# Designed miniproteins, single chains, continued (3), part 111

Each design is a single chain, and the fold is of that chain. pLDDT is the mean over its residues in the fold that is shown.

## One batch from the design tools (miniprotein)

Design m11856
Fold by ESMFold2-Fast:
Structure m11856 (fold): chain A 58 residues (1-58)
Amino acid sequence: EEARREAELARVEAAIRAKHPGQLTDDQIRRLAEALVRNNELLGTEITSVPAISAPAP
């Protein structure tokens, strides 16, 4: 059900943005959210928090 997956993706994106305001681009946030949602599907669980990430400095 893509609608549910998209809602979860949006929620994870919001969580990542809240944790790293202005430190990540929208594209980076989206990629991380997609990876987390995909991993969550494989595990059959819902993620409410996001893992720590390496410093995104260029």
Scores: mean pLDDT 66

Design m11857
Fold by ESMFold2-Fast:
Structure m11857 (fold): chain A 77 residues (1-77)
Amino acid sequence: MEEVEKYLKEGEEYAKKAIEAAKAGDIDTASRYGSLMAKYYEKAIEASKDEKEKEKLRELLKQQETDVLRAILDAAR
């Protein structure tokens, strides 16, 4: 439980940093933070014992990946 929350908080932090870097036009930094975000969400999924929670975490990861990608595409205009 606590471990899942810890990894989620780290993932959310990296998601914000990835989006911020993308908006600044730093695509290399955005990609690096996006990879760290995915790594921490995957750790949260692995730490969960509840299948419902695992599925919710997978959906959250996909949403965050979409948000980061959209920020990168918007910056690349």
Scores: mean pLDDT 83

Design m11858
Fold by ESMFold2-Fast:
Structure m11858 (fold): chain A 74 residues (1-74)
Amino acid sequence: MPSVEEQAEALIAEIKALVEELELSEEQRKKVDDALATLRGLVENGSPSEKQAALQLLREEKAALEAELARKRA
């Protein structure tokens, strides 16, 4: 089973790929990057419960971007 840290790293990579596919503005990309940096910090340095909360937030962000990409490609 992948660790919490491994799952978070995979989610961050997938989110960054989705941001590139969506061709977001530089300002929007900066906001996403800032949020990802904060969540990554929690995954690496937080308590077990903080790591799980950060993972859940990463999953929610990925799902939102995937839905947006699906609409853009339709």
Scores: mean pLDDT 81

Design m11859
Fold by ESMFold2-Fast:
Structure m11859 (fold): chain A 69 residues (1-69)
Amino acid sequence: MSMEEIEKEIEAMFEDMATHAEDPLVRLMGVIAAIELGKVEAARKGVEKLEAEGVEVDEEVKEKVREAE
């Protein structure tokens, strides 16, 4: 497997964690990873879902999502 294939698999995994994870902690991990990978839309959806569930999201995480917009 090439670096490009590994990178795509990792990106897909973290996007799935950010958008579809049922566990808030797993979703938060996905959001952080999605931000680092430039997947801003997935990270934003994850933050919205966390806040809708009453989970406190760090301001630094929310700021990174806003800055990347």
Scores: mean pLDDT 76

Design m11860
Fold by ESMFold2-Fast:
Structure m11860 (fold): chain A 100 residues (1-100)
Amino acid sequence: LSPREKMFEVAREFLERVLEVVRELAPHLEEEVQALIDETLAELEANPDASAEQILSRLRRTLNQILGLAEAHLSPETLARLAERLAEVEREAEDRIRAI
């Protein structure tokens, strides 16, 4: 795989893991989060020349959108758990993309 294809693969796997966490902690938000993920993947596919930093910035934007949605619908305790789990998944993805 090219470096770009590897980065896109990491981004896709990252978003799949984000959705798994949402299914576990906030299953009622799955459909809305899936829509945000689908838009993110479409935008990344439309921009094949995106740098690692641009890909990371877009993924971070998606996480912020998910957390903003969750803040309106979750208890503070569940929101804190979601934020912690998503931060862990983001850290793993950032490390993988930066290693490419």
Scores: mean pLDDT 87

Design m11861
Fold by ESMFold2-Fast:
Structure m11861 (fold): chain A 108 residues (1-108)
Amino acid sequence: SELEKRIKELEEWLLSHLDEESQKIVEEMIEELKREGYSEKEARARVLLSIYAAILTKHGIRPENFKNPETLSLEELIELTEEMKKKIEELGVSDEEIVEVVREAVEG
């Protein structure tokens, strides 16, 4: 229940900065990981982590020291994603940049 609330807050924050097309991309990324065998909570946490990490990378903050996500617990994935969200908020990243990152995740 507590982890679900934290995932939902991270998800709602991201979606609030996206247009309808980019929101659909996030949903499709989650469904893809579920098809690969991840639970719904793990799929959601992993997608959010990937997008937030990509946003930070665009600003020169690279997760070179980031542990392999496969070795992290669900709680550790959420904690890391929350830290990344805080950094994105501190940087004042625009909605346009967030949308571009999500679109680039599918199209390259």
Scores: mean pLDDT 81

Design m11862
Fold by ESMFold2-Fast:
Structure m11862 (fold): chain A 79 residues (1-79)
Amino acid sequence: EPTVEEILAAEQIVLSALELADQGYSVEEVARAMLEQVEIYAKLLKVDPQKLLDLAMKILRKRHPELAAQLEEVYKAMQ
């Protein structure tokens, strides 16, 4: 179960991703920005970056399912 701090970090990551998408940044640029924020917050909170990314993606799927699907495709290609 994620902590309150993990939920707040994931929500901030999602809000930043939505703002970048609204400003016209590419899906690839949004994906990179999300990964950078996940790394920063995961280091600060001492949690697994994959766990934090999974939480952020779960929140994003509820807010913007189309963007979430596109980011998941880019993310899988990066692995």
Scores: mean pLDDT 87

Design m11863
Fold by ESMFold2-Fast:
Structure m11863 (fold): chain A 67 residues (1-67)
Amino acid sequence: MLEERRKRIEELVKELQEKGYDPLKARWIASFYEVLLEYDGLPEEEARKAAEATADGLVSVFDELDK
């Protein structure tokens, strides 16, 4: 069970890096994905989309604060 989850998370990190996300950002997105799967019980596809949207939202907030 835990190994299967770890494999899915590492695969997501790899896919995100292939899309051009830096390793740190990719791991942040994967961490949100893990939380959504484990604590919120979201379906894998919805958790993945929500994690990416949340990470992008956080970047936007930090960009506004740096202004």
Scores: mean pLDDT 69

Design m11864
Fold by ESMFold2-Fast:
Parts: C-alpha cells; sequence; structure tokens
Structure m11864 (fold): chain A 87 residues (1-87)
C-alpha cells in the first residue's frame, strides 16, 4: 500500500507540473497513471486511497478538456464520482 501511495503522490506531482507548463498530453497521462497507483494502494487494504484516485481522475478530466476532448473528460469525471463513493 505505502509504496503504491508514494509512487502515486510522485506521479500526481509530475502531472501537476506538466499541467502548469501547458503540456496537457503529458499531464493527462501522468494523472491516469497516478489514479491507477492509488487504486492499487486502496486494493492493498486502505480504501481511503480511492479518494486520491478520484482526485487524479478529476485532474485527468481537466487536462482532456484543455485538449478539447470533452467525451474523454466526461468519462474520467464519471470514474472520479465512482471512486469517491468507494472511499
Amino acid sequence: ADVYRLLGDYTLALGKKYLEEGNYEKAASYFEQAADLYIMAAEQGDTSYYKNAAEAYRLASEAYRKLGDEETAQKWENKADEYEKKA
């Protein structure tokens, strides 16, 4: 759990850096990877990490909106809502 959470935190921070730099494609990719890592952490025994996965999915949705991909953005918002309810 802890190693996946630490990797998730690091990957989320990289996504935020790319988002700030205007590199929305890299930002989206890193936010999706961070969400996967937080889900792995949650499945190892701490469901509170599903809230971190939801945050990462919302940030991925924001990045896809900035890319003009509204359909993919809505998909990730729906995933964020699902995982927030699991926490």
Scores: mean pLDDT 88

Design m11865
Fold by ESMFold2-Fast:
Structure m11865 (fold): chain A 77 residues (1-77)
Amino acid sequence: MKEVEDEALKEARDELLKRGFSQEAVDLIIEAFKKNPNPTLEEIDELARKAGLSREEVIEAFELYNTILVKKEKEKK
């Protein structure tokens, strides 16, 4: 795993926990980020079911991760 990706995953985990997601749900979301940061709607629905979240919450989690990843890459100046 790249250092930027490691930092982005750590920050995303921390932010999701602060937003009230359970540790179990966050672990599932982080695994999904590692597998595919741009999931299909079917993959989003499957993750939502497994994590006990809504489709909207899973979409927001992926948007958060991608925002953090882009931010970390820009900080690489």
Scores: mean pLDDT 77

Design m11866
Fold by ESMFold2-Fast:
Structure m11866 (fold): chain A 87 residues (1-87)
Amino acid sequence: SAESERAAEGARRGGEQAGRGSKEGSASGMAGGAIGAMGGALSARLSGGREAGERAAEAAREGARRAGGSEEAIRLAERAARGAAEG
């Protein structure tokens, strides 16, 4: 659905922000990205159910990885998004 696709895109962008924060050595940048990823995953879950939330969590992970994030940033983005997707 268009809503869950937009939410997954939001989660991906959150992951990218977390990854960039990691590259810049910014803990607040990583945290801000994780919050964005969480919001995207929650939106996906609310509009498309568990499966959409899980897709958004994977999108957040991929976003952080594509941005060149550290393992810590990738795990942070995925964990934040997955918690929202499953809560």
Scores: mean pLDDT 88

Design m11867
Fold by ESMFold2-Fast:
Structure m11867 (fold): chain A 56 residues (1-56)
Amino acid sequence: MHMEIQQKSQKVGQTARQTSLDAGHDEQTQQQAGQRAYQSMLQSLTSGTNDVVPAA
């Protein structure tokens, strides 16, 4: 069932990229935002939990 995880992660990445575009960020920043969101979602979904780790 990795396909569903992959699709959700890609969707989140695309949304982050679009949000950066709407905010007026450059193309490189848009791509980085998308990649970071994609990786974060992958890690959350593959762990089977969406617990937020308090980092601050």
Scores: mean pLDDT 71

Design m11868
Fold by ESMFold2-Fast:
Structure m11868 (fold): chain A 95 residues (1-95)
Amino acid sequence: MPTEELRERMRRELERYLSENLTDEEIEEITEQFLEYAKSLVGTELTPELREMIEWLAKALELPEELLVKALRSEEGAEELAKAFRELLEKWREK
């Protein structure tokens, strides 16, 4: 799958979250799904393509690249990333 297709897909999902009036329950569900996915990626090799995607995603989410890289190295990092993502969704809901 081309990196551009993945970036476009992620961009669409982010724009959807920004445009929706997310409830507390929806934020919890989205965060739980994100955490599950992030944990599944622990131990993934950091290829140049994945690094570029992480750099783009960090900029798009206004999160430190280090946080995303830590999520690929440990379950603890994945949990920290999920917590940051939840806080981001809560802020986006507030406009």
Scores: mean pLDDT 72

Design m11869
Fold by ESMFold2-Fast:
Structure m11869 (fold): chain A 94 residues (1-94)
Amino acid sequence: SSQQTLDGVDQNRDAAEELVRELTAQAEASTPLEAAQKYAQAAGVYSATALGHELAAKQSPEIRDKALEYAKEMREKQRELEAQSKRLQALADS
Protein backbone atom coordinates (compact mmCIF):
# COMPACT_ATOMS: atom_id res chain seq x y z
CA SER A 1 0.00 0.00 0.00
CA SER A 2 1.00 3.68 -0.32
CA GLN A 3 1.05 3.90 3.47
CA GLN A 4 3.54 0.99 3.74
CA THR A 5 5.81 2.74 1.18
CA LEU A 6 5.62 6.02 3.14
CA ASP A 7 6.36 4.15 6.40
CA GLY A 8 9.46 2.64 4.74
CA VAL A 9 10.76 6.12 3.85
CA ASP A 10 10.29 7.22 7.51
CA GLN A 11 11.99 4.04 8.84
CA ASN A 12 15.02 4.49 6.54
CA ARG A 13 15.41 8.14 7.65
CA ASP A 14 15.08 7.20 11.36
CA ALA A 15 17.65 4.38 11.02
CA ALA A 16 20.13 6.78 9.38
CA GLU A 17 19.58 9.40 12.12
CA GLU A 18 20.21 6.76 14.84
CA LEU A 19 23.44 5.56 13.19
CA VAL A 20 24.67 9.16 12.73
CA ARG A 21 23.86 9.92 16.41
CA GLU A 22 26.00 6.92 17.48
CA LEU A 23 28.90 7.92 15.17
CA THR A 24 28.85 11.57 16.32
CA ALA A 25 28.78 10.47 19.99
CA GLN A 26 31.88 8.33 19.28
CA ALA A 27 33.51 11.36 17.58
CA GLU A 28 32.93 13.54 20.69
CA ALA A 29 34.86 10.96 22.80
CA SER A 30 37.76 10.66 20.29
CA THR A 31 41.01 12.41 19.33
CA PRO A 32 40.66 15.12 16.63
CA LEU A 33 41.91 12.76 13.88
CA GLU A 34 39.57 9.92 14.95
CA ALA A 35 36.71 12.45 15.34
CA ALA A 36 37.33 13.73 11.78
CA GLN A 37 37.09 10.13 10.50
CA LYS A 38 33.85 9.48 12.46
CA TYR A 39 32.24 12.70 11.16
CA ALA A 40 33.27 11.72 7.58
CA GLN A 41 31.69 8.26 8.16
CA ALA A 42 28.49 9.90 9.49
CA ALA A 43 28.40 12.18 6.41
CA GLY A 44 28.69 9.01 4.29
CA VAL A 45 25.59 7.58 6.03
CA TYR A 46 23.59 10.69 5.08
CA SER A 47 24.99 10.58 1.51
CA ALA A 48 23.96 6.91 1.04
CA THR A 49 20.52 7.52 2.61
CA ALA A 50 19.92 10.62 0.44
CA LEU A 51 20.87 8.64 -2.69
CA GLY A 52 18.42 5.90 -1.63
CA HIS A 53 15.60 8.46 -1.24
CA GLU A 54 16.49 10.11 -4.59
CA LEU A 55 16.33 6.70 -6.34
CA ALA A 56 13.06 5.78 -4.55
CA ALA A 57 11.54 9.09 -5.73
CA LYS A 58 12.28 8.13 -9.37
CA GLN A 59 10.60 4.70 -8.97
CA SER A 60 7.57 5.63 -6.79
CA PRO A 61 5.70 8.86 -7.75
CA GLU A 62 3.43 8.58 -4.66
CA ILE A 63 6.42 9.20 -2.31
CA ARG A 64 8.38 11.51 -4.63
CA ASP A 65 7.92 14.82 -2.78
CA LYS A 66 8.51 13.31 0.70
CA ALA A 67 11.55 11.29 -0.43
CA LEU A 68 13.10 14.32 -2.18
CA GLU A 69 12.45 16.52 0.89
CA TYR A 70 14.22 13.96 3.12
CA ALA A 71 17.06 13.66 0.56
CA LYS A 72 17.52 17.45 0.62
CA GLU A 73 17.59 17.46 4.46
CA MET A 74 20.13 14.60 4.47
CA ARG A 75 22.33 16.40 1.89
CA GLU A 76 22.34 19.54 4.09
CA LYS A 77 23.31 17.46 7.16
CA GLN A 78 25.98 15.68 5.07
CA ARG A 79 27.57 19.06 4.20
CA GLU A 80 27.63 20.11 7.89
CA LEU A 81 29.34 16.87 8.96
CA GLU A 82 31.84 17.10 6.06
CA ALA A 83 32.68 20.67 7.17
CA GLN A 84 33.15 19.50 10.79
CA SER A 85 35.39 16.63 9.60
CA LYS A 86 37.55 19.08 7.60
CA ARG A 87 37.87 21.45 10.59
CA LEU A 88 38.99 18.58 12.86
CA GLN A 89 41.39 17.21 10.20
CA ALA A 90 42.98 20.70 9.94
CA LEU A 91 43.33 20.80 13.74
CA ALA A 92 44.97 17.32 13.76
CA ASP A 93 47.37 18.42 10.96
CA SER A 94 48.50 21.46 12.99
Scores: mean pLDDT 84

Design m11870
Fold by ESMFold2-Fast:
Structure m11870 (fold): chain A 93 residues (1-93)
Amino acid sequence: MLTGEDQKVKKLKKGDVLTATATLSDIANAEARAQFIDLKTGERYQAEVSIEEGEQAKITASFVAEKDITSDILATFADASGEVVRQKITIEE
């Protein structure tokens, strides 16, 4: 099962990297996909995904901000079975 925790970050500036992490309890399903969604505009940001193997696979998604971001972001993680975990990232300032 994918699990993630909501996080708070300061205002993102152009060139800043935002990361979100989810844990997969079953390594056999470690074909994770991730997407970042601006909750104000619905804009989707392309994520780079890395998987750290172990008893629980750790899935890290990141994107580079192409502009200043002041809106809350939703990170979504999906595995090969279609299970989805949502993590809200609250932007402060």
Scores: mean pLDDT 70

Design m11871
Fold by ESMFold2-Fast:
Parts: C-alpha cells; sequence; structure tokens
Structure m11871 (fold): chain A 78 residues (1-78)
C-alpha cells in the first residue's frame, strides 16, 4: 500500500503527515514507491516537516502531467 509506505517513511524521516496529505502525495506520485522515497527524502532535507507545507508544494504541482514529471516538480519547487 503506497499510502502506508508514505506514512511509514515520513515517520522515519521526522515528517508529520496526516492521512489526507499522505493520500494526496501518494496519488500525485502515481502510488509509485520509487518516486515517493526520493520526494520524501528531499522534503526532509529541505526542512519541510509539516503537512501544511507539503500541501502547499502539492498545490504548485501540475496534476495534468505524469507522476514522474510531478515528482520532478516536487524536487525542484523552491
Amino acid sequence: DAVEYVKKLAKELGLELDDETAEKLAEALGNDKSLIEPVLKHLAEEGIHDAKEIEKRLEKVDMSLSPEERAKQLLSIP
């Protein structure tokens, strides 16, 4: 389950995600664990630790693109 993977990895990285944010992030990344892991690690490295900041970044993502392109946007959003 990609949502459970997001929640587990986020907890390990010190990110505080609610269920809704974890679901949105997994959906944006096509439920692909290989895309989820680098994105969550990048957010942690940038010091983004709360659900509200992650939601803000998700709002900037073009959801009409592929999950791979959405992942690239999340990795490059300032």
Scores: mean pLDDT 80

Design m11872
Fold by ESMFold2-Fast:
Structure m11872 (fold): chain A 68 residues (1-68)
Amino acid sequence: SLAAPELSEEEIEELRKKAKEDSKTLPPYLLQVAGDMNRIAGEVSRSLGQESAARRSYIVSEILYEAS
């Protein structure tokens, strides 16, 4: 259900900016691992019926993969 607020466009852009800055100093594999962990968290949340939490985790995962 959409009972929890979704990430705003501003919050998404802030996360993208942070991931891009991290990509300048961290090895790409660390961002990929963080992306994988957030993807797994999203799948777990979805299996528990926590759709809003799953969507947030998937968005974070995608941002991290894009930065890697």
Scores: mean pLDDT 80

Design m11873
Fold by ESMFold2-Fast:
Structure m11873 (fold): chain A 76 residues (1-76)
Amino acid sequence: SLEERFLERFAELARERIPAEALPDVELLVEVLLRYLRTGEKPTPEEMARAQALYARYRELLLEIREEAYERVLAE
């Protein structure tokens, strides 16, 4: 789907641009969103807390990666 392609491009960009220490939380976020798209299973409170902490620390970088991932998917 379009959403799955977006998450794939997002993960690729995040691996290149986000500090290595934060990558496990980024990969968890992508996994949780893919799981929701494929199965309808909602994130756990623990998964949500980790996503919120990641966003609070890397907000500007994550928004930049999101925009570029979106542009890459639209160009395909």
Scores: mean pLDDT 85

Design m11874
Fold by ESMFold2-Fast:
Structure m11874 (fold): chain A 80 residues (1-80)
Amino acid sequence: SDLENLEIITEALGMPKEVPQILLDKFGSLENLLAAPISELAEIVGEENAVKIRIALREGAEFGRVSDEKPLKETFSFPP
């Protein structure tokens, strides 16, 4: 599912839960999202996040590995 793939990416990047649905409403599919200019994506999520989403979509094979660890939501502090 395009929505499910976007949910994994946006959650990994710490974006609001509404972002995947907004992106699909705007572009219709992941294929259209990848084909769209970065400026169109940036209108919804901002320029920095737009670049991150496109990189994550191209590296989709990493989702199953990264989602188990969720390093963006868990801070691991080493003692000095």
Scores: mean pLDDT 69

Design m11875
Fold by ESMFold2-Fast:
Structure m11875 (fold): chain A 92 residues (1-92)
Amino acid sequence: GAEQREKEEEEKILEEAHRKVGETEEALKKVLGDLSVEEAEKKLKEIIGEENYERLVEVEQKLTASPMDDPERPELLKEMIELAEKILEGLA
């Protein structure tokens, strides 16, 4: 039924978010891991742009502050996936 499909779609979004974040963390460590926090931040802003960097920080803060049952969490996870993809593209 529709409810079972909705649950499967939500699970797929969560799995995709975890996968993309993991890939992004590995890529960032490989490219920026030897840089200071300040140098890494500057380089990341150059790669994805300041607007996307500010949105990444906002989404990360909201996800960290939000409980797992927050109704806005799936939309934040989707935006995290999009930002992670932009980082991976910029690092390639």
Scores: mean pLDDT 75

Design m11876
Fold by ESMFold2-Fast:
Parts: structure tokens; C-alpha cells; sequence
Structure m11876 (fold): chain A 69 residues (1-69)
């Protein structure tokens, strides 16, 4: 559980600046789509527990929040 939590957080931390840079070039919609696809691929081998799902939702909301502001 702890290792999954750290992996999900680290993936979010890696994807956030990439999504911000991409949003400036191609717009928020394409940046969000690519960030979500990369997050899904990076976490595809993790167990789909309710806790991991909540953490993934948290990272998605963090990326969306930063891109929308």
C-alpha cells in the first residue's frame, strides 16, 4: 500500500509540469488527455483498490486544478 501510494504520487509529480508545458502549446484539453493517458499507463499494473483509486482521483484533480488556474 505505502509503495503504491508513493508511486502514484511520484507519477503525478512527474506528469504535472509536463501537462502544464503541453497546455501552453496545444491547450488544456489535449494536455489533460495526454496526462490522463500517461497516468493510466504508468499505474496500469497497480492493484485497483479503493485507496489506489482515491489516490489516482486526487492526482487527476491536482493536474486539472493546476491547468485550469
Amino acid sequence: MEEDREKIRAIGDELLPKAEALAKEVGIGEAVKKALNELEEATKDLPKTSENTALLVGEVLRILGDLLE
Scores: mean pLDDT 74

Design m11877
Fold by ESMFold2-Fast:
Structure m11877 (fold): chain A 81 residues (1-81)
Amino acid sequence: SYEDLLAALERLLAEMEAETDPERIRTMGIGFGLEVQRHLSEEERARLLPLLQEAIRNEDKALLLAVVREAIAIVRERIAA
């Protein structure tokens, strides 16, 4: 459900914010990409996945967190609709 996805993404965001190991952050980013691929629309995936790939490639934690927050916002809007 979108409620279960929201809870998982909020937990992932908290874990990413606390994590300092770049390899663990990268692994969490890849896992997040799989959740985006499974659950978000084609338009949302086309918007978020390139930014996620850029964040992973550049080891940009700030961009990674911003992409996760955007996914959370999308899921919250779907629950509220």
Scores: mean pLDDT 88

Design m11878
Fold by ESMFold2-Fast:
Structure m11878 (fold): chain A 96 residues (1-96)
Amino acid sequence: SLDEEAEELVREAEEVIREAKKLKEEGEKKKGYGEAAAKLAELAIREAEEARRLAEEALKSEGSEEEKRKLILEAEIKLGVAKIALGVAKLLLSKT
């Protein structure tokens, strides 16, 4: 169901936020690749927080099923960007 999809997006976004916050903290302690990793982790946090907001908006929506699907799709795109940024941040941090 759309509600189950939105709830899963909220859970995944929260996991990305937690992991990205830890990576940002570790990256900020290091120069070069660590600093770059921290900046990408910060991007991952922002995009994942937006994904969570959109998914929560979908869950609260009294609108049409089509409007709800649009919010879910936008949340999926934002979460995808967050996951890519997090993945690159992990790779850069591994080089420190």
Scores: mean pLDDT 89

Design m11879
Fold by ESMFold2-Fast:
Structure m11879 (fold): chain A 71 residues (1-71)
Amino acid sequence: KKVEELKEKIREIAKELGLPDFEISDPTETDLRKAISKIFDEAIKIAGKYPVEKALEFIQKISDLVEEFLK
């Protein structure tokens, strides 16, 4: 459930920044820490498709969100 909430919040951030093409490589992952690792991998992939400014903002927002979920 935490993994699904994290995915939805990340998709919302992507939409706000105009980066709607975001997918997590393993949608069945339920281990939060493993899901976070995969999320950063996908964030790096999407960052390469878009302007550096938006890519950096996206990664920063994901990092902030992930820190809250790890608490």
Scores: mean pLDDT 70

Design m11880
Fold by ESMFold2-Fast:
Structure m11880 (fold): chain A 71 residues (1-71)
Amino acid sequence: MEKKEELKELVREILKKLGREEELEEALKQVDSLEPEDLDTALEQARASLEAVREGEEVFREKVRERLAAK
């Protein structure tokens, strides 16, 4: 896969986990505007952000499950 596609997938997952999917279109446009030199740095930052979100994900999911009493 192209690095931009990998970055877009990471951004989609991060925004979905944060509940900010409405910002996805703007974020994807920013990815498309990145220079090749910036892609590696952006990928590293996105991966670090995803790890931070995953640490909070269990707490977030538990609270959502409590309120919704759903799946």
Scores: mean pLDDT 70

Design m11881
Fold by ESMFold2-Fast:
Structure m11881 (fold): chain A 68 residues (1-68)
Amino acid sequence: MSQLEQMRALAAERLALARQDPRVSPEEVARYAAVLDKILAGEDLTPEEQAVLERVDAIVAERRRELA
């Protein structure tokens, strides 16, 4: 697979884990999805978008540890 396809697959996995965690609201999931799309497009993140990424990624990392 191309590297871009692999990056999209990893983004989809992160988004799925965020959706499954009750600590992440549907609005936060939508913001996280938009941030991941910007990263895949090579766009710069705003400080607000960076804060969303950091917060949700921490929850996703915790969930990954719980599922391991």
Scores: mean pLDDT 80

Design m11882
Fold by ESMFold2-Fast:
Structure m11882 (fold): chain A 96 residues (1-96)
Amino acid sequence: GRIEELKKKIEELLKKMEEIIKEMLELLKNPTEDAVEKAEELMKKLEELEKEIEKLLEELKKLGAKEEEIKELRLELEIQIGIARIVYAVLKLVAS
């Protein structure tokens, strides 16, 4: 049904976020000014994915999806964004 399709779409977008964060973590192995610029571009992509996921979460809520399921997906989004922000901050601190 529509709710299941939206959940799958959100899960696919969350997986894309995880892949971008893994790419950011790889930049920590050689933290240069170029790596910081690359991380900034990756952060912009994560912000776009965050906006898309938030839009789909609002649609799920309007369709009457279970509140606990929406909260679980939102928590995963918040964790992913938090990790990305920490990695980006560390990259900026260690880049020389």
Scores: mean pLDDT 89

Design m11883
Fold by ESMFold2-Fast:
Structure m11883 (fold): chain A 96 residues (1-96)
Amino acid sequence: SMSEAIELTALSIHLAGLIFDAQLKSDFSTILSNLNLTIEMALQFAHKYKDVNTVNLVIKQFNLFTQVAKQNLDADSASILSAKIAQTVTQLKSIA
């Protein structure tokens, strides 16, 4: 649907922002705050549409963020973010 495409685009913009912040080695608290907001948006999106195809696109973007965080942030920060995303991906897969 058009509304699903628009909301997916908004989620993709938020995820792109997280990737950019990790590449810039931005403050951990800022990245974590924005990740928490993006996770809430992603879970709401998955519950609303229950579309495996679009949810898989969101999961792919979370996995890309995890890779970028591991490459650019300290090990402790990357570990915390990675664990949170792994939990989120599991929840997204159970919803769709």
Scores: mean pLDDT 90

Design m11884
Fold by ESMFold2-Fast:
Structure m11884 (fold): chain A 65 residues (1-65)
Amino acid sequence: MDALARELAAKYGLSVGAVRAIAAAVRRSIETGESARDELEALAAREGVSPDLVEKVAVEIALRM
């Protein structure tokens, strides 16, 4: 996950911390069966980035898990 977090941070112009937060939200969604959508929207607002960008990163993380 650390190498993936650095790769995605560089690719999408996010901090490694932001990518790790997105990955944690995706992992929680898988573990709980709850939608990550609301958490990802909150992360986008907190980081000052578009929801579309956060969604793209979340999808790429899910595909590589």
Scores: mean pLDDT 80

Design m11885
Fold by ESMFold2-Fast:
Structure m11885 (fold): chain A 59 residues (1-59)
Amino acid sequence: MEEDLNGVLFAVPAKKFGERHGLPIHMVLITTEKAIYLDEEGNVVAEVPLSELAAFEEA
């Protein structure tokens, strides 16, 4: 909920990542615990724990 945004360290564009994986991802919010992937309207599309984030980049 609100804590999802309160933990945000930074926001980065992820449109190319979303397009590469066929996902409607335009922005990613990085927190201390997870990455929150948002669509173009700012709706949460996916949440990935930081432990899995590296695997996404490796794949």
Scores: mean pLDDT 65

Design m11886
Fold by ESMFold2-Fast:
Structure m11886 (fold): chain A 93 residues (1-93)
Amino acid sequence: DLAARREAAAAEAERLAESMSLEEAIERLREAIDELGEVDPEAGERARRELEEAERLIRRRRAELSEEEERELILGLLKQAEELRLKAEVLRE
């Protein structure tokens, strides 16, 4: 059931967000993009470019981010990573 797998992916992202740093979340998303790129090179390249732009924006504004805003960014990055990982798994089937 794809819906159950998506729910599990979201729960994993929330669990990881409790302890991961912003740098660790970015690295986990980068790893998920690499996995997607192995099965869908065009989607992987697109996601990689989106991450590069997001990293530029984060670097420019990091000193202005509240603790809450940083936590929200970490959760968003981790949710994206788990969704891309799930997409790669489904595409390999």
Scores: mean pLDDT 84

Design m11887
Fold by ESMFold2-Fast:
Structure m11887 (fold): chain A 87 residues (1-87)
Amino acid sequence: MMKKEIEELKKRAEELKKQAKELEEQYDTAARRAESLRQAAEMSHPDTAVEYQKLADEMERQAEELKRQAEEAKKEAEELEERVKKL
């Protein structure tokens, strides 16, 4: 039955959209934290500033990975929705 397949694809698309939204929220949090660390580095003694910069670099890398995962989940959800429309 094609109807059951369509329902399963719709549920998967909804799950991926929810996952993408959660990943975007995590990205926003990580990006804001990286910015706060950059600002703290500018106001700190040079030795302490280096530590804050390293933490900011790490947080920015984590944020970029979260952004990539969110974009992949969105793309997969859109592909599933397009498949449902063509069935």
Scores: mean pLDDT 84

Design m11888
Fold by ESMFold2-Fast:
Parts: C-alpha cells; structure tokens; sequence
Structure m11888 (fold): chain A 59 residues (1-59)
C-alpha cells in the first residue's frame, strides 16, 4: 500500500508545488525510495525532469 507521505508528495507535484514535495520527503527520508519507485510507475515521462530535480535536491 502507498504511504500517506508518498501520497502527499505526489499531490504536491500535481499542484505544481515541487518545493513542498521536496520538504515532505526531506522530513521522511525512509519514504524517498518508495516515492521514486511509485512515481516512475505512475507518472508519464514528461515528469522525468521534475523527478530528477527532486532527486538532486534530496542528495
């Protein structure tokens, strides 16, 4: 099942709030892998640059 943290981060992406998606993932590093795995499965390739920016921000 999808964690509430991952669901919230995805909702922020749909709202164009990359800043809030990064913030919630930084507070919950244990859910970062789940977020990227799920995002790669459900988001179209047009989101790849956005996901790459989020990954870089979390590094």
Amino acid sequence: SLSPVVSRALQYLYLGREDLAVAVLREHPEHVEEFFRHAREVLPPSYDPLLERIRAALA
Scores: mean pLDDT 85

Design m11889
Fold by ESMFold2-Fast:
Structure m11889 (fold): chain A 91 residues (1-91)
Amino acid sequence: SEEEKLLKLAAEHLEQAYEYLKEGTEDARTRAGGHAALAAQALYAVPSASEIGKQANEVAQKIAQGDKADTPELAKQVEAIRKQVKKMLEE
């Protein structure tokens, strides 16, 4: 139940990151990076999700360092990570 709560929290943060990246403003991109980092933190607290947490952290770093032109690619990466977290919740 504790692991399920952390996975749900991570999924919610990844959904917020995706929506902010889709919005496409510079301010929204900053918020997306914050949500991706919070998702990574929650995933790192679940031992079986450490690799997915690493992926979320790498995307958070790219959001913080990249320019606006990479936003569609980063949004796809966030969505792929969110789908992996959702699959874990359904197992």
Scores: mean pLDDT 84

Design m11890
Fold by ESMFold2-Fast:
Structure m11890 (fold): chain A 66 residues (1-66)
Amino acid sequence: GPAPTPEQAAGATRAAGGLAGGPPSAAVGKRGSELVAQLLRTNGGVELSPEEAAALARRHLALAEA
């Protein structure tokens, strides 16, 4: 497919940064992404909505901090 636009890449990076609560806790964000990927694989490749994926990543971050 076509390469992502700079705005699309910046938006994704900002969303990840926002979920991480600002500076580099990429490890926690990576764990959230892995959890989402595992859920997608468990559901037989069912694609989650972007909002659901973001919510799962955010909840994983909150649970890791709590």
Scores: mean pLDDT 55

